Designed miniproteins, single chains. Designs and how they scored, part 52

Each design is a single chain, and the fold is of that chain. pLDDT is the mean over its residues in the fold that is shown.

## One batch from the design tools (miniprotein)

Design m1918
Fold by ESMFold2-Fast:
Structure m1918 (fold): chain A 100 residues (1-100)
Amino acid sequence: AVGPLTPQGAVDIVQVLLEEGVTRERILEAAEKLGPEAREKVERYAERTLARLEELAKEVGPPEALLRVMEEYAEEMAKDHIVAQGVMAGMIEFYERHNK
């Protein structure tokens, strides 16, 4: 999540992940295999990320909201891969809702 990003770059990253078969459901299935605490943590961060994206999208629109969330969570995602999976799940769900 660290690097020179643009709003379009953030959209492209999420779109490529979805095209490669990385869905919210697949992320949650993987977390379930790690145990109930991992599943709960992924779900919690997905919900927080989605709520933050919906808030930001009202001010700056969906592409810029995705970029800002990637920036806000960059350090936390780098430190904890379960958090990274949750944030990614939230971003994918947001993309599906707004970038049909």
Scores: mean pLDDT 82

Design m1919
Fold by ESMFold2-Fast:
Structure m1919 (fold): chain A 57 residues (1-57)
Amino acid sequence: SDAERLANAIENLREDPELVVALVAKYDPETAERIRELIEQGRYEEAARLILEVGKK
């Protein structure tokens, strides 16, 4: 479900934010910087939502 995917994305960001940011940076370095900034501000849900948006076809 969408809620489950969001929860998993938040968990991954909390466990290894540097890895997630590095993976996004390979495809979209601008979005990766925004995700990093959101994480630094503790805005994990917003960062996770942005990751899910980038992962859509």
Scores: mean pLDDT 81

Design m1920
Fold by ESMFold2-Fast:
Structure m1920 (fold): chain A 90 residues (1-90)
Amino acid sequence: SIEELRRRLEEIAARGEELLQRILSNPNPSLEELEEWRRRLEELRRELEELREEAERANAPEEFLEEIEELERRLEGLEKLLEEKEKKAL
């Protein structure tokens, strides 16, 4: 259902925000922490891609697809932030 898809989107968004706060709160992450954050980000991106495909198959409203696209952009920003942290750790 669309309500179930919205719940899943909200859960992905909340997990993404938690990851962002963890990255921002630690200026000197260990390599192990960077690897963990990378795995979590990859999992979120995969789940969001699956959600997008399910939403398209379900003919979800355009507004909902736009919400998914906005979260995709936010996760892309998180990816860029993580890449900068990884560069500084080298």
Scores: mean pLDDT 87

Design m1921
Fold by ESMFold2-Fast:
Structure m1921 (fold): chain A 71 residues (1-71)
Amino acid sequence: SKEVEDLLKKARELAEKGDLEGATEYLKKAASLASPEQFPKVAEAVRFLAKKDKEAGEKAGKALVRSLAQS
């Protein structure tokens, strides 16, 4: 959905600005709303966040795993 794409864009912008907490929260929300076809894009965003902050990426990754379990 467009909402998930908008959340992913915002998460990327925040991560690039160094707002890793903000990026994590937007990415967690994107993961919870993502359809199965959107999981690869969410996973890519989690990987990008993890390169900047391993713990932030881990938190976002856990949200994606939870979403996958519910799909």
Scores: mean pLDDT 82

Design m1922
Fold by ESMFold2-Fast:
Structure m1922 (fold): chain A 79 residues (1-79)
Amino acid sequence: SEEKAKELEEAIKKEVPNVESIETKKIGDLIRVLATFSTEEDAKKAEKLLLELKEKLGIEKVGLTKDGDKYVVSAVLPE
């Protein structure tokens, strides 16, 4: 849900304050949250946080990808 996506965004900002950007996109019946980090260490902290919150927030998928000089942590939630 959009409410759960907002809770996720706030949790990332609170626990990993060095996050550079967070984007939330609605794609059909899914919500995708993308958090961008400059360091692998901060990205791994965010990934761990998302995995810990996965059941509580109904996260279907969590991913961590290196994109150029940045790291992107992704979560997919149902609408």
Scores: mean pLDDT 83

Design m1923
Fold by ESMFold2-Fast:
Structure m1923 (fold): chain A 64 residues (1-64)
Amino acid sequence: MNVILEVAKAELLKLGLSEEEVEEVIELVRQGRYDEAIELLKKKGLSEETARNAVNAIAKGLGL
């Protein structure tokens, strides 16, 4: 049970991302494609700081 990852997913959904967009961000982070994950979040209306914090939370949740 990965509480950190589940919390990060819930916060992204609250910010207006779809389930598919959340899973895409997680997959980019899992592949080490952090800059692409940040840019996707920024395209969805998140600030660079919020996007970087979300990516870091996902990476921590994935044990990266």
Scores: mean pLDDT 81

Design m1924
Fold by ESMFold2-Fast:
Structure m1924 (fold): chain A 59 residues (1-59)
Amino acid sequence: MELAERVAEEIRAAGGKPEAAGEVLERHRAELSPEEMSEAATRGTGTESGGTVAPPEAA
């Protein structure tokens, strides 16, 4: 919870881009849980509400 928020903030500070998110998440991978990583990614990329990431369904 607190950890995910900190990581999300770092992602946003780095620009909130997917590249920045990947780098920040990689650095904190060892300390973050899979659940917190998901939350940090969602918050950090700026997809707080609906999310601009399309789920890889159907296809």
Scores: mean pLDDT 69

Design m1925
Fold by ESMFold2-Fast:
Parts: C-alpha cells; structure tokens; sequence
Structure m1925 (fold): chain A 58 residues (1-58)
C-alpha cells in the first residue's frame, strides 16, 4: 500500500540517525513490523521506532 511505502521510506531516514552497528537490525525490525501491520497501526509503529532511534542515536 502507499501508506506502507511511505512508512518504510520514513523509517529508512530514521535509521540514518542510529549508530551504524544498530542500523541493519533497526531496519529489519522496521520492515518486518510494517509488512505485518494493518495500516491503522502504522502511526503507533512509527512512534515506537522514533523512540527506539532516540535511544540509539549517534
């Protein structure tokens, strides 16, 4: 869906802020979460990943 594609694009941008050693893991978790999620759950998933990125910023 278009919403899932936009969510993945946003998550890839967020992953750039994470320390390199965690970037691959964060991206994989994000891709899996978006793939399995209903569209109505996307805002919550994005918020959770934003918080996780903040914990692991460079």
Amino acid sequence: SAKKKKALEYLKELAKKVKPEYRETILKLAEDAVELAKEESLPEILKNFEEEVKKNEK
Scores: mean pLDDT 77

Design m1926
Fold by ESMFold2-Fast:
Order: structure tokens, then sequence, then C-alpha cells
Structure m1926 (fold): chain A 76 residues (1-76)
């Protein structure tokens, strides 16, 4: 189903945008943490964002694998 494939490709684009936003926030927090290395609140926020990034990257990888499988099936 082409509509299903298009929906998955749109979801990948959404995840890529989320990843870029998280990477930027992580970069900003790392820079703030360099100025305040003992700030436990910044450390917690950084760890939460890093975990969220890993989870989103994992979901993206699974969807990319599914898209690849579907494209192979539709080509046959």
Amino acid sequence: DEEFLQRLEERIKELEEEIKKLEEKIKELKEKLKENPEDEELKKELKELEKELEEIEGIKALLEAEISRLKKTLAE
C-alpha cells in the first residue's frame, strides 16, 4: 500500500526533525554544564534528553528497516 509507505516516510521526516532539535538542546546543555559542572539539575536534564535521543533514533532505525522491507515487497 503506497499510502502506508508514504505515512512511514513522513514519520521518518518527523523523527529526523525531533532528532535535530534534541541534538541542539543537548549541545546547549553541554555548553552550560561546562560553565557549571556541579549543576545536578543540568546533569539530570542532559541525561533525560540523551535517553530520549537514543529512543527516537531506535524508533527511526526500526521504521527505516520496515520501509526497506516494504519497498522490496512492492518492487516484486
Scores: mean pLDDT 83

Design m1927
Fold by ESMFold2-Fast:
Structure m1927 (fold): chain A 57 residues (1-57)
Amino acid sequence: DEELIERIAEKLQELLGLPREVARQMAEREVAEQKANPRVPRGGPLKELFLELLEKL
């Protein structure tokens, strides 16, 4: 999960201009929420998250 958290955090920093600490905390929460909700469709939930974030640009 560490690599997933880092990748999401990097995207949040890049797209939203968040500090690394804040972006990492948000990434951790997002990953934890995805694990807590296994009903989320399989096949790239993190890719969908990245797409959603790109939409905000």
Scores: mean pLDDT 65

Design m1928
Fold by ESMFold2-Fast:
Structure m1928 (fold): chain A 57 residues (1-57)
Amino acid sequence: GPAEERARRAEELGKRAIAAASAGDRATAQRLFDEVAPLLSPAQAASLRAAVEDGLR
């Protein structure tokens, strides 16, 4: 259903954001994070932000 489709999209966008961060592409990582953040809870968004920042190190 719509909730399952939203969760699937959020997971895929989150994985792409982490992959972009790991590749050093800060601009793409930020864009993908901004796109996925509204689909996440505040706790999930905070966890993804931490993972993206770790990837950019």
Scores: mean pLDDT 85

Design m1929
Fold by ESMFold2-Fast:
Structure m1929 (fold): chain A 87 residues (1-87)
Amino acid sequence: DLEKKLEEVHKEIMAKLDELYKNTTDPELRKEIEELRKQVERMYKDLKEFIKSLKNDIERDIAEALLLIWKVTTDYGLEKLEKKIKE
């Protein structure tokens, strides 16, 4: 159930962004968090549309790979922001 996995990943990312936003009072860091939030929402919409349009097992495997890549790259971006907030 790729749609369920996408929703769970999206929920986790949004929760982490909210946590980071609450943990800083720096307006520049808050701006970076909101910019990342916009990028995440764009990728979420694109992946959701792709998952709804899947025609075969190869496209489904591509969608699973893209979801994993998006999660890993976004988690890395979140870790970098968290490090800046703690410094």
Scores: mean pLDDT 86

Design m1930
Fold by ESMFold2-Fast:
Structure m1930 (fold): chain A 63 residues (1-63)
Amino acid sequence: MVAEIRDALAAAGLPENIEVHVRDGTVALTGSVPSQAERDKAVALARSIPGVKRVLDGISVVG
């Protein structure tokens, strides 16, 4: 699951500085992105991965 989420983020061109933590289907995302659109995209991609039940958004927008 962590590798699948990380690969999806990388394939979408999102920053590699996004940290992915998984516990029992709950995904926590941390790190920084330059726009709200990239933050929304990261959350949406994490939610699309099979086995993800909840996404906790800890991403900072620095733009």
Scores: mean pLDDT 79

Design m1931
Fold by ESMFold2-Fast:
Structure m1931 (fold): chain A 60 residues (1-60)
Amino acid sequence: SMAEIARAQMEAGAYFLGFIMGVISLEEFKARLEELKAEVPELAPELDALLAEAEKLAAE
């Protein structure tokens, strides 16, 4: 449903902020987003793009 998609998008954003602030590790962030992809597969391309951004930031 659209509500499930919106909730997952909000959760993904919160995890990304936590990663940027150093509250969670890259490994934990990746695990959380894989959980979201399993729950809401239609978001996989968006979540994969967010994972790629996190990995780029971690590589610096």
Scores: mean pLDDT 85

Design m1932
Fold by ESMFold2-Fast:
Structure m1932 (fold): chain A 66 residues (1-66)
Amino acid sequence: MIENLKKALEAAKAGNVEEARQYIDDALPYASPEAAKYLWKARQALVAGDYEEAIKNLEKAIEIEK
């Protein structure tokens, strides 16, 4: 699960929206409720084209899950 979040972060930093979204979707069923809130924010930020906000929320989710 954490590995999927790290892959999502790498994809988001590279601007690969579809890949980042896929890794978030794969991680969501296994995330804690607190981390899931940040994953949903990251997913919405990716769709909106706000890569900086997506990266921040992904990093926050990783902090919670480690």
Scores: mean pLDDT 83

Design m1933
Fold by ESMFold2-Fast:
Structure m1933 (fold): chain A 65 residues (1-65)
Amino acid sequence: EKEKLKKELLKKIGDILNIIGDIIELEQKLERGEISEEEYEKKLAELEEKLKKEKEELDELEKKL
């Protein structure tokens, strides 16, 4: 049971890191002028919502350990 929860935790951490990577790439695209500020704000808000949900799920898994 604990081993299965640890594997699920690691998977969620990986998912969170991928979202953070997407945010960093989005910031770099804005800095390079490849996207508008409006596109950046819209996509950032979507990624922040995904990140919030993944973090909440991670916290729930940690509480079960």
Scores: mean pLDDT 82

Design m1934
Fold by ESMFold2-Fast:
Structure m1934 (fold): chain A 105 residues (1-105)
Amino acid sequence: SLEEEARRLLSEIARYVDDIINAKTKEEIDKAYEKLQEVVDRLAERLGLTPEQRAALENEVERIKKAAEKYYNSTDPEEQEKLKNEIYAEFSRIARIVTEAVRAK
């Protein structure tokens, strides 16, 4: 079903978000980001997202990348915790967009 497919793709997105947060090198961030973009593109196509909804998802993906790059370069534990929370908040917004798109079908 569409709901089951969306749930599987969201689980895949969650995995790549965790990979980004746990990355030890910039190359690992870039690789996980590529995979995150690919799965978001597949999700947008499968759910028939509007251009506006797709733009919103792409915006959250870009925010995740920027926060992850700052997280990787940070040596301040308080800043690291803040950036990690920002990444999770961005993922929650992705999940919300997806859930609302599925419910509209």
Scores: mean pLDDT 85

Design m1935
Fold by ESMFold2-Fast:
Structure m1935 (fold): chain A 65 residues (1-65)
Amino acid sequence: MLDIETAEGMARIIGSVTGEIKRVEVRDGKLIVTLKARTPKAEEVERMIRKVAENMGVEVEIRYE
């Protein structure tokens, strides 16, 4: 089941609402999310993204700029 497209869509929505995400990419079956800076709000966004990915069985990599 192709849950990675759903996880990418959820990450993009979270980025639009929170403003903390610089880019979202899918590469080699992995979701890559780049956050703008390491702040408490961005760390909360990281936890939300990781939980979404875990629930969907999608591998995720979080990066900070």
Scores: mean pLDDT 80

Design m1936
Fold by ESMFold2-Fast:
Structure m1936 (fold): chain A 73 residues (1-73)
Amino acid sequence: MEKEKIVEFATEEARRLAKQAGLSDDEIEEVARRAGEMAQLIYDKAPWLTPEQGREAARRIARKVVEEIKKKK
């Protein structure tokens, strides 16, 4: 799976989850930014991910970032 696609999916999923969690607009943007950075790091370590594995990894990243930002709320 291409790095750009996993990063994009992670940022979009993180933004969606952050909105559902009731985070502020500033927090939603922070979540999207951090999810993209983390997805980039994960893909650099595992570039062999299939599209299905890449999307699953992106969902896990998004969820983790949302939880981290919620704790700072």
Scores: mean pLDDT 76

Design m1937
Fold by ESMFold2-Fast:
Structure m1937 (fold): chain A 60 residues (1-60)
Amino acid sequence: GGVELPLPAAEAPVFARVVHGVMQGKTPEEIARDLGISLATAERLKKRAEEVLKAQGLTP
C-alpha cells in the first residue's frame, strides 16, 4: 500500500475533479462531459479514484 505517484501537472486537476465527481456520485459520462475528456479516460480515472477513496476508507 501507499502508492504516492505524483500525477503529471496537466492531469492533476483532472484527477482531482474526477475524485470530487465520484464523491458526488457522478457517472463516467457526466465526468467526461464536465472535463471534456473521452469516456474511456473518464472510466479509467474514475476506477483509479474509487481505488484511492476505498483505500482511505471513504467509499466501501
Scores: mean pLDDT 71

Design m1938
Fold by ESMFold2-Fast:
Structure m1938 (fold): chain A 61 residues (1-61)
Amino acid sequence: SERIRQASRAAAEGDFETARRLAEETPEARPLVEEMLRAVEAGDGEAFEEAARRLQELAES
């Protein structure tokens, strides 16, 4: 999905306001965007990369 792909890019760039807006109508993408934000706030790079990968896989569906 193009919208999920755009949300993934925004989150990776640290633009979580845009990422949340783009993921709002995609229930499967919202938890992953929130997971990426929590990982950034916790300083957990591994959790960030895992959530980002899952979001990217969802975009390819």
Scores: mean pLDDT 80

Design m1939
Fold by ESMFold2-Fast:
Structure m1939 (fold): chain A 82 residues (1-82)
Amino acid sequence: MARERAEEAARRARGKEGALEAAEGAGAAAREAAGELAGEAAEGAALVAAGAGAAAGGEENAREGARLAAEAAAKQAEAGRV
């Protein structure tokens, strides 16, 4: 029992790390898209990427994905303000 739970936790931890990296990469791609389409499109793409990362990594990654998406959206809003 305990060993099975430890193995499952390790597998989830690896999944969480991969999902976080995917969310970060998608945020960078969304920022690149903003160079062609404007900040609104980049914000939308970043939010979709964060949602996908959250679905893959569960609750803890949902919070981290949402934080990364919010930061990307805030940066785009600041850039648009100029």
Scores: mean pLDDT 60

Design m1940
Fold by ESMFold2-Fast:
Structure m1940 (fold): chain A 92 residues (1-92)
Amino acid sequence: MNKGVGAIIAGLDAAAAQGATIDVRVEGDRVTITVRGADEAGKSALLEGAKAAEKEGLEVKVRVDGDTVTIEIGGLSPEQQTALALAAIGLS
């Protein structure tokens, strides 16, 4: 598994542990994850995960709007898409 994908999953787990709500959408080779109710620690974990994914060569876009964090990831293999979607659904 790509280390950046694992780092994003870890960030989602950290945010969910503080009570954040997670939603996931899969569109082609792009996965969009929306996290609502994240505190500063949860936001930091998600941003670290996104940076790790970028270092591993994934196309990552992060938007922070108040307590909502939106992460868009492109260039994923079908296996990576499934791993992210299952992780996000399991945390919802």
Scores: mean pLDDT 77

Design m1941
Fold by ESMFold2-Fast:
Structure m1941 (fold): chain A 69 residues (1-69)
Amino acid sequence: SKEMEQLLAEFEELKERHPEYAGLIDDDIALIEELAKTNPEEKTIEAAKKLLEALKHLIKLVEEVEKKS
């Protein structure tokens, strides 16, 4: 769906901005792909949104910790 395409594009943009987290981002994308095989699209979209939000929060926290180090 267009919403899923937009979400995956957001993950790719995040990976371009934070290449040091590319592995972690790729793991989330792989999880979304696996969820899509066994779950309704709407549920997979909700999971993708939550994963993207959690990833953005994690990156922000890590950057704040690294800046203090």
Scores: mean pLDDT 82

Design m1942
Fold by ESMFold2-Fast:
Structure m1942 (fold): chain A 118 residues (1-118)
Amino acid sequence: SKEEEVLELVREVTELHAKALGLEDKVESITKSALEIAKKVIESGDRELILSFLKTGFLMSVYGLVKAGKLEEAEKIKEKAVEIAKLLELPESDIKELEELGDKVLAGKADRDDIFKL
């Protein structure tokens, strides 16, 4: 199902982030928490909440990894955020906003305040 595909992408992103930051011993715990939040957000059907979750969860992860010099891992997380938005059938304008913001974060041209703008 689309929900199962999205939850698998959330798992992959959480594992990539935790491993990139040396938190391998906490991967299981962090992943469980991330999946529980993701499931509730998806089940809400709230497009604004889903977009906010992708921005605050995924693009903040990208931002942190860029700051840590983990550009390859950051790019993979950005790509997975866009894939989730497409799987959940967000409007084209929301997907484009997420892609453009993600590209700015990867380029070091966006900060935390840009990501948290609702």
Scores: mean pLDDT 83

Design m1943
Fold by ESMFold2-Fast:
Structure m1943 (fold): chain A 116 residues (1-116)
Amino acid sequence: MEDVKAARELAEALREGAEVFEQASRDIQNPETAKEAAERGVEAARRLAEKATQYSKILKDPGFAQAVADAARSFAEEIEKALKDGDYDRAVEILRTAAEFFRGAAEQAEKLAEEM
């Protein structure tokens, strides 16, 4: 039951993160909000990495949560690099890729909860 709850809470966090990445990718298209949008994307990716790392300690099979944490850290680093370089076009591509990845990861986390 704890594993099922943890998997569902992870799925919700991943879905919320995907929505933040999608919104940030849209907001970057406005030069006045581009920096703040990219910074929100970095923050969302870091929060997902922290949450996935916490859930990896609860789940019987930590592999999925660990892979999610590793991906979230990678996305945070890539968005930060794009932001530092002023490459907002690349930041948009990374954010869109992150949104799709974490939406898929949320669906996998829900399936994991249903199969437990």
Scores: mean pLDDT 83

Design m1944
Fold by ESMFold2-Fast:
Structure m1944 (fold): chain A 79 residues (1-79)
Amino acid sequence: MEGFEKLKEEAKKKLEEALKKSKEEKSKEILEKVGEELLKEIEKLIELSKHPAYVELLKEVKELYEKYKKELEEYLKKS
């Protein structure tokens, strides 16, 4: 579980930083790039390891990414 916790914390930090930077730059490219890379990497880890912890991680990261993506899209529409 140690590797899972570290990956989860790193993924959350990367998404938070990407969202903040995307809002500052008024561009969704940064968040989309970071989010897509994270999801792809976790999906690859699921294929290679088949650990249920990575499936849970994928769900959490995907939900957070979708939440941030919607928040950014609304921010950009209002800006």
Scores: mean pLDDT 79

Design m1945
Fold by ESMFold2-Fast:
Structure m1945 (fold): chain A 68 residues (1-68)
Amino acid sequence: MTGREIAEELVEKLKARGLSDEEAIEIADKVGVLAVLGRDEEAKRLLIEAGFSEEEAEEIIRRFREAA
């Protein structure tokens, strides 16, 4: 799975939680960048604030890193 595919999946999940297209894309892009840079705590915080659990956030971050 590519980083783009992971970002698209994350956008859909964020939209399902009530975020707009613009908000979902912004969060997904920022999380992807932070994950690749190894800034896991910042990426996790963004995902938790968006309504994900800690376990869900860690899995998403791991997938972005593996795709890089």
Scores: mean pLDDT 82

Design m1946
Fold by ESMFold2-Fast:
Structure m1946 (fold): chain A 56 residues (1-56)
Amino acid sequence: NIERAKELLPGASDENLLALSKESDEGIRTVVRRGGKEYGLTEEQEEEAIRLIKSL
């Protein structure tokens, strides 16, 4: 799951993703939405990234 999350958010390290998984749902969504805008992710890809991070 972490490898797929890094494909969607290529600037994120394993440590950053694991730390983010401990944040609130709103905190995770905020970070993923910002990254998604930078990397041109669709809303579906943003939701995929959120689910993957939450499962870490």
Scores: mean pLDDT 79

Design m1947
Fold by ESMFold2-Fast:
Structure m1947 (fold): chain A 56 residues (1-56)
Amino acid sequence: SMEAAIAAGEAAEAAGDYFTAALHYAQAVELAPDSPEAAALLARAAAALARWRATL
């Protein structure tokens, strides 16, 4: 479910695993692209990817 994907993304962020967090947020958008939360989840996925990229 979208809620499970969001929860998994939040858990990954809390663990410092920003790449995994971004993947989970992107999956949440795929599960509910017409959701009013989709734009915010896409932004959160992009932010998580930027955080991951900063660790390279």
Scores: mean pLDDT 80

Design m1949
Fold by ESMFold2-Fast:
Parts: structure tokens; C-alpha cells; sequence
Structure m1949 (fold): chain A 74 residues (1-74)
């Protein structure tokens, strides 16, 4: 559901803000706006960026949450 997706995105946003990762914050905010607009393709692209950044940094928690969000927007 849209509510489940937005709740998960808010969790990812909080983690990115706590870490000071401004680029991931921007990508998650883009995903939230895309979901609110019903543009799930754009949300998936933004979340793929979040997952890739998390993988490169070894942030397995953020990677897992981003991959779960991608499954929900598909």
C-alpha cells in the first residue's frame, strides 16, 4: 500500500539524516514525492540510487530497507 511505502521511506530518511548523508536524504525525498504523485517508476529509480549508495558504503541496513521499498513500488 502507499501508506506502507511512505512509512518505510520515512524510516530510511531518518537513518540518512542521523548519518548526515545529504545525498541519500535528497534521493529518499525524491522517492517520497514520486510516491505521493503516483509516479512509481521515478520512485524506483530514486530508491535504486539509495540501494547502490548503501551497498558501496557497506550500509547493509539501509540497503535492505531500500530493496524492500523497491519491491513495494513495483
Amino acid sequence: SKEEILKLLEEILKLAEEKGDKETVSLVQQAIRAVEAGNYEKAEMALAGVAQRAKEKGDKETEKLAEEAIRLVR
Scores: mean pLDDT 88

Design m1950
Fold by ESMFold2-Fast:
Structure m1950 (fold): chain A 96 residues (1-96)
Amino acid sequence: GAKELLEKAKEYLKKAKEKLKKGDVKGALRYLDKALDYIEKAFKKGADLKELKKLAEELLELGKEVLKVAPKELILEAIGTILRAIGLIEDIELAE
């Protein structure tokens, strides 16, 4: 259900933070993309829009932190994650 998908999104967001703290930018991006997948699935399942927006905004801020430390070869991937998060926030706001 939507609640289980939100819990998975929170789990992967936490893992992304842990990877970033260890300097694993590639690992952080991988887990951010997984968190985005689960937020998107939860949105399609009718999860709480306020909780979805909060998670997507938290992910966007973490994506910006990843971009600040990303090596040249990961910059475009980090930008892609940020743009995906922005688009999801806009979709959630339009559903309100």
Scores: mean pLDDT 89

Design m1951
Fold by ESMFold2-Fast:
Structure m1951 (fold): chain A 70 residues (1-70)
Amino acid sequence: SAEVAELGRRFEEEYRAALEAIANGDDTKADQELAEMRAVLRELGRRLGMTDEDIEASIQEVEARLAAAR
């Protein structure tokens, strides 16, 4: 599934950018990258047949990991 691979690649890029923004103290950029990751995770989850509840739980897990990195 080329579409799933592309969404995974976009998520990895945005996640790295968010961690870099956090390391640099750029909270605005970190929040922008997080918003983009939410959109990618929702689309990826739908492509994988996840429920909306499972998708939101995955988003909350990513948000918690990024918050812990601050």
Scores: mean pLDDT 84

Design m1952
Fold by ESMFold2-Fast:
Structure m1952 (fold): chain A 52 residues (1-52)
Amino acid sequence: HMSREEAERAARKAAERYGLENVRIADSTGDLVVAEGIKDGEKVGVVAPARE
């Protein structure tokens, strides 16, 4: 079981693991959480499921 808050943490960790800077939650609707960050000067999104 994964809460929305835990899904947001997972999305942030995934974004950091991907090498993104300035990570923030951009979208948190339905079954998905999207974290946005900067990589090589461009905005990139990473998606994590809100339920495992």
Scores: mean pLDDT 69

Design m1953
Fold by ESMFold2-Fast:
Structure m1953 (fold): chain A 93 residues (1-93)
Amino acid sequence: SAAAEEEARRRAELKEELEKKQGELTDLVNELAKQLREAGFSDSTISAVILYAVDEDLEKALEYTDDENIQKLIKKIVDLSREIRKLEAELRG
């Protein structure tokens, strides 16, 4: 039916957007890890900041740094993680 074909198309578009955003998140996380390492942070602290940012705990992630460029990158990761979670929820519903 036309309705089933439209639903399949909508789901395919959502999956493509999800895959694209997951790729963007991986790139941003790698850039954050690089910038934190260059700033002299330990591997354990880098892991903690990334985990808080990906878990959308913006306040906790920002507690680790006053560097404006790193803070902007953390905010981008938090926002993108929220968008991914929203798309995943839509695909499940």
Scores: mean pLDDT 89

Design m1954
Fold by ESMFold2-Fast:
Structure m1954 (fold): chain A 92 residues (1-92)
Amino acid sequence: KPPYRLRPFDESLTAKEYALQLLRDLLEYARHMNLPDEVIEVLEEGIKRVEQIDPSDEDAALDVFAETIRKLVEKLTPEQRAEFLRALTQPP
């Protein structure tokens, strides 16, 4: 039962591989924190979209990643973001 942790940047990975790593780590975090289903769906769709990109197309991988993060932030209300931050700063 280790706490969720983002994996460090690995320069041997393509932009696609790194984007997939980050999105999968964020998806696991969202599930552990019981974030809204719409947040889970945005992350799952982002992963599928990045998986379909050519590994040599770094711009496309980064664009899809950025769009996924933007959609994720838009799906969280300011209140949900504030509540989530409070939960992280005040351990049980």
Scores: mean pLDDT 70

Design m1955
Fold by ESMFold2-Fast:
Structure m1955 (fold): chain A 55 residues (1-55)
Amino acid sequence: SAAAEQAVRDRLLAEVRRIVDEGEKNGLSWEEVQKRIQEVADRYRAELAAVRAAA
């Protein structure tokens, strides 16, 4: 459903924001932050595909 897809997107956005904030706090390079964001995005793509398959 659209609501289930939106919930997945909202969680992704919240997690990306946390990664950026933690990266700044811990002095991570932008390259390392981007890598972590990409790994999280790949995981959420799989979740979104599963939600779409269940609809």
Scores: mean pLDDT 82

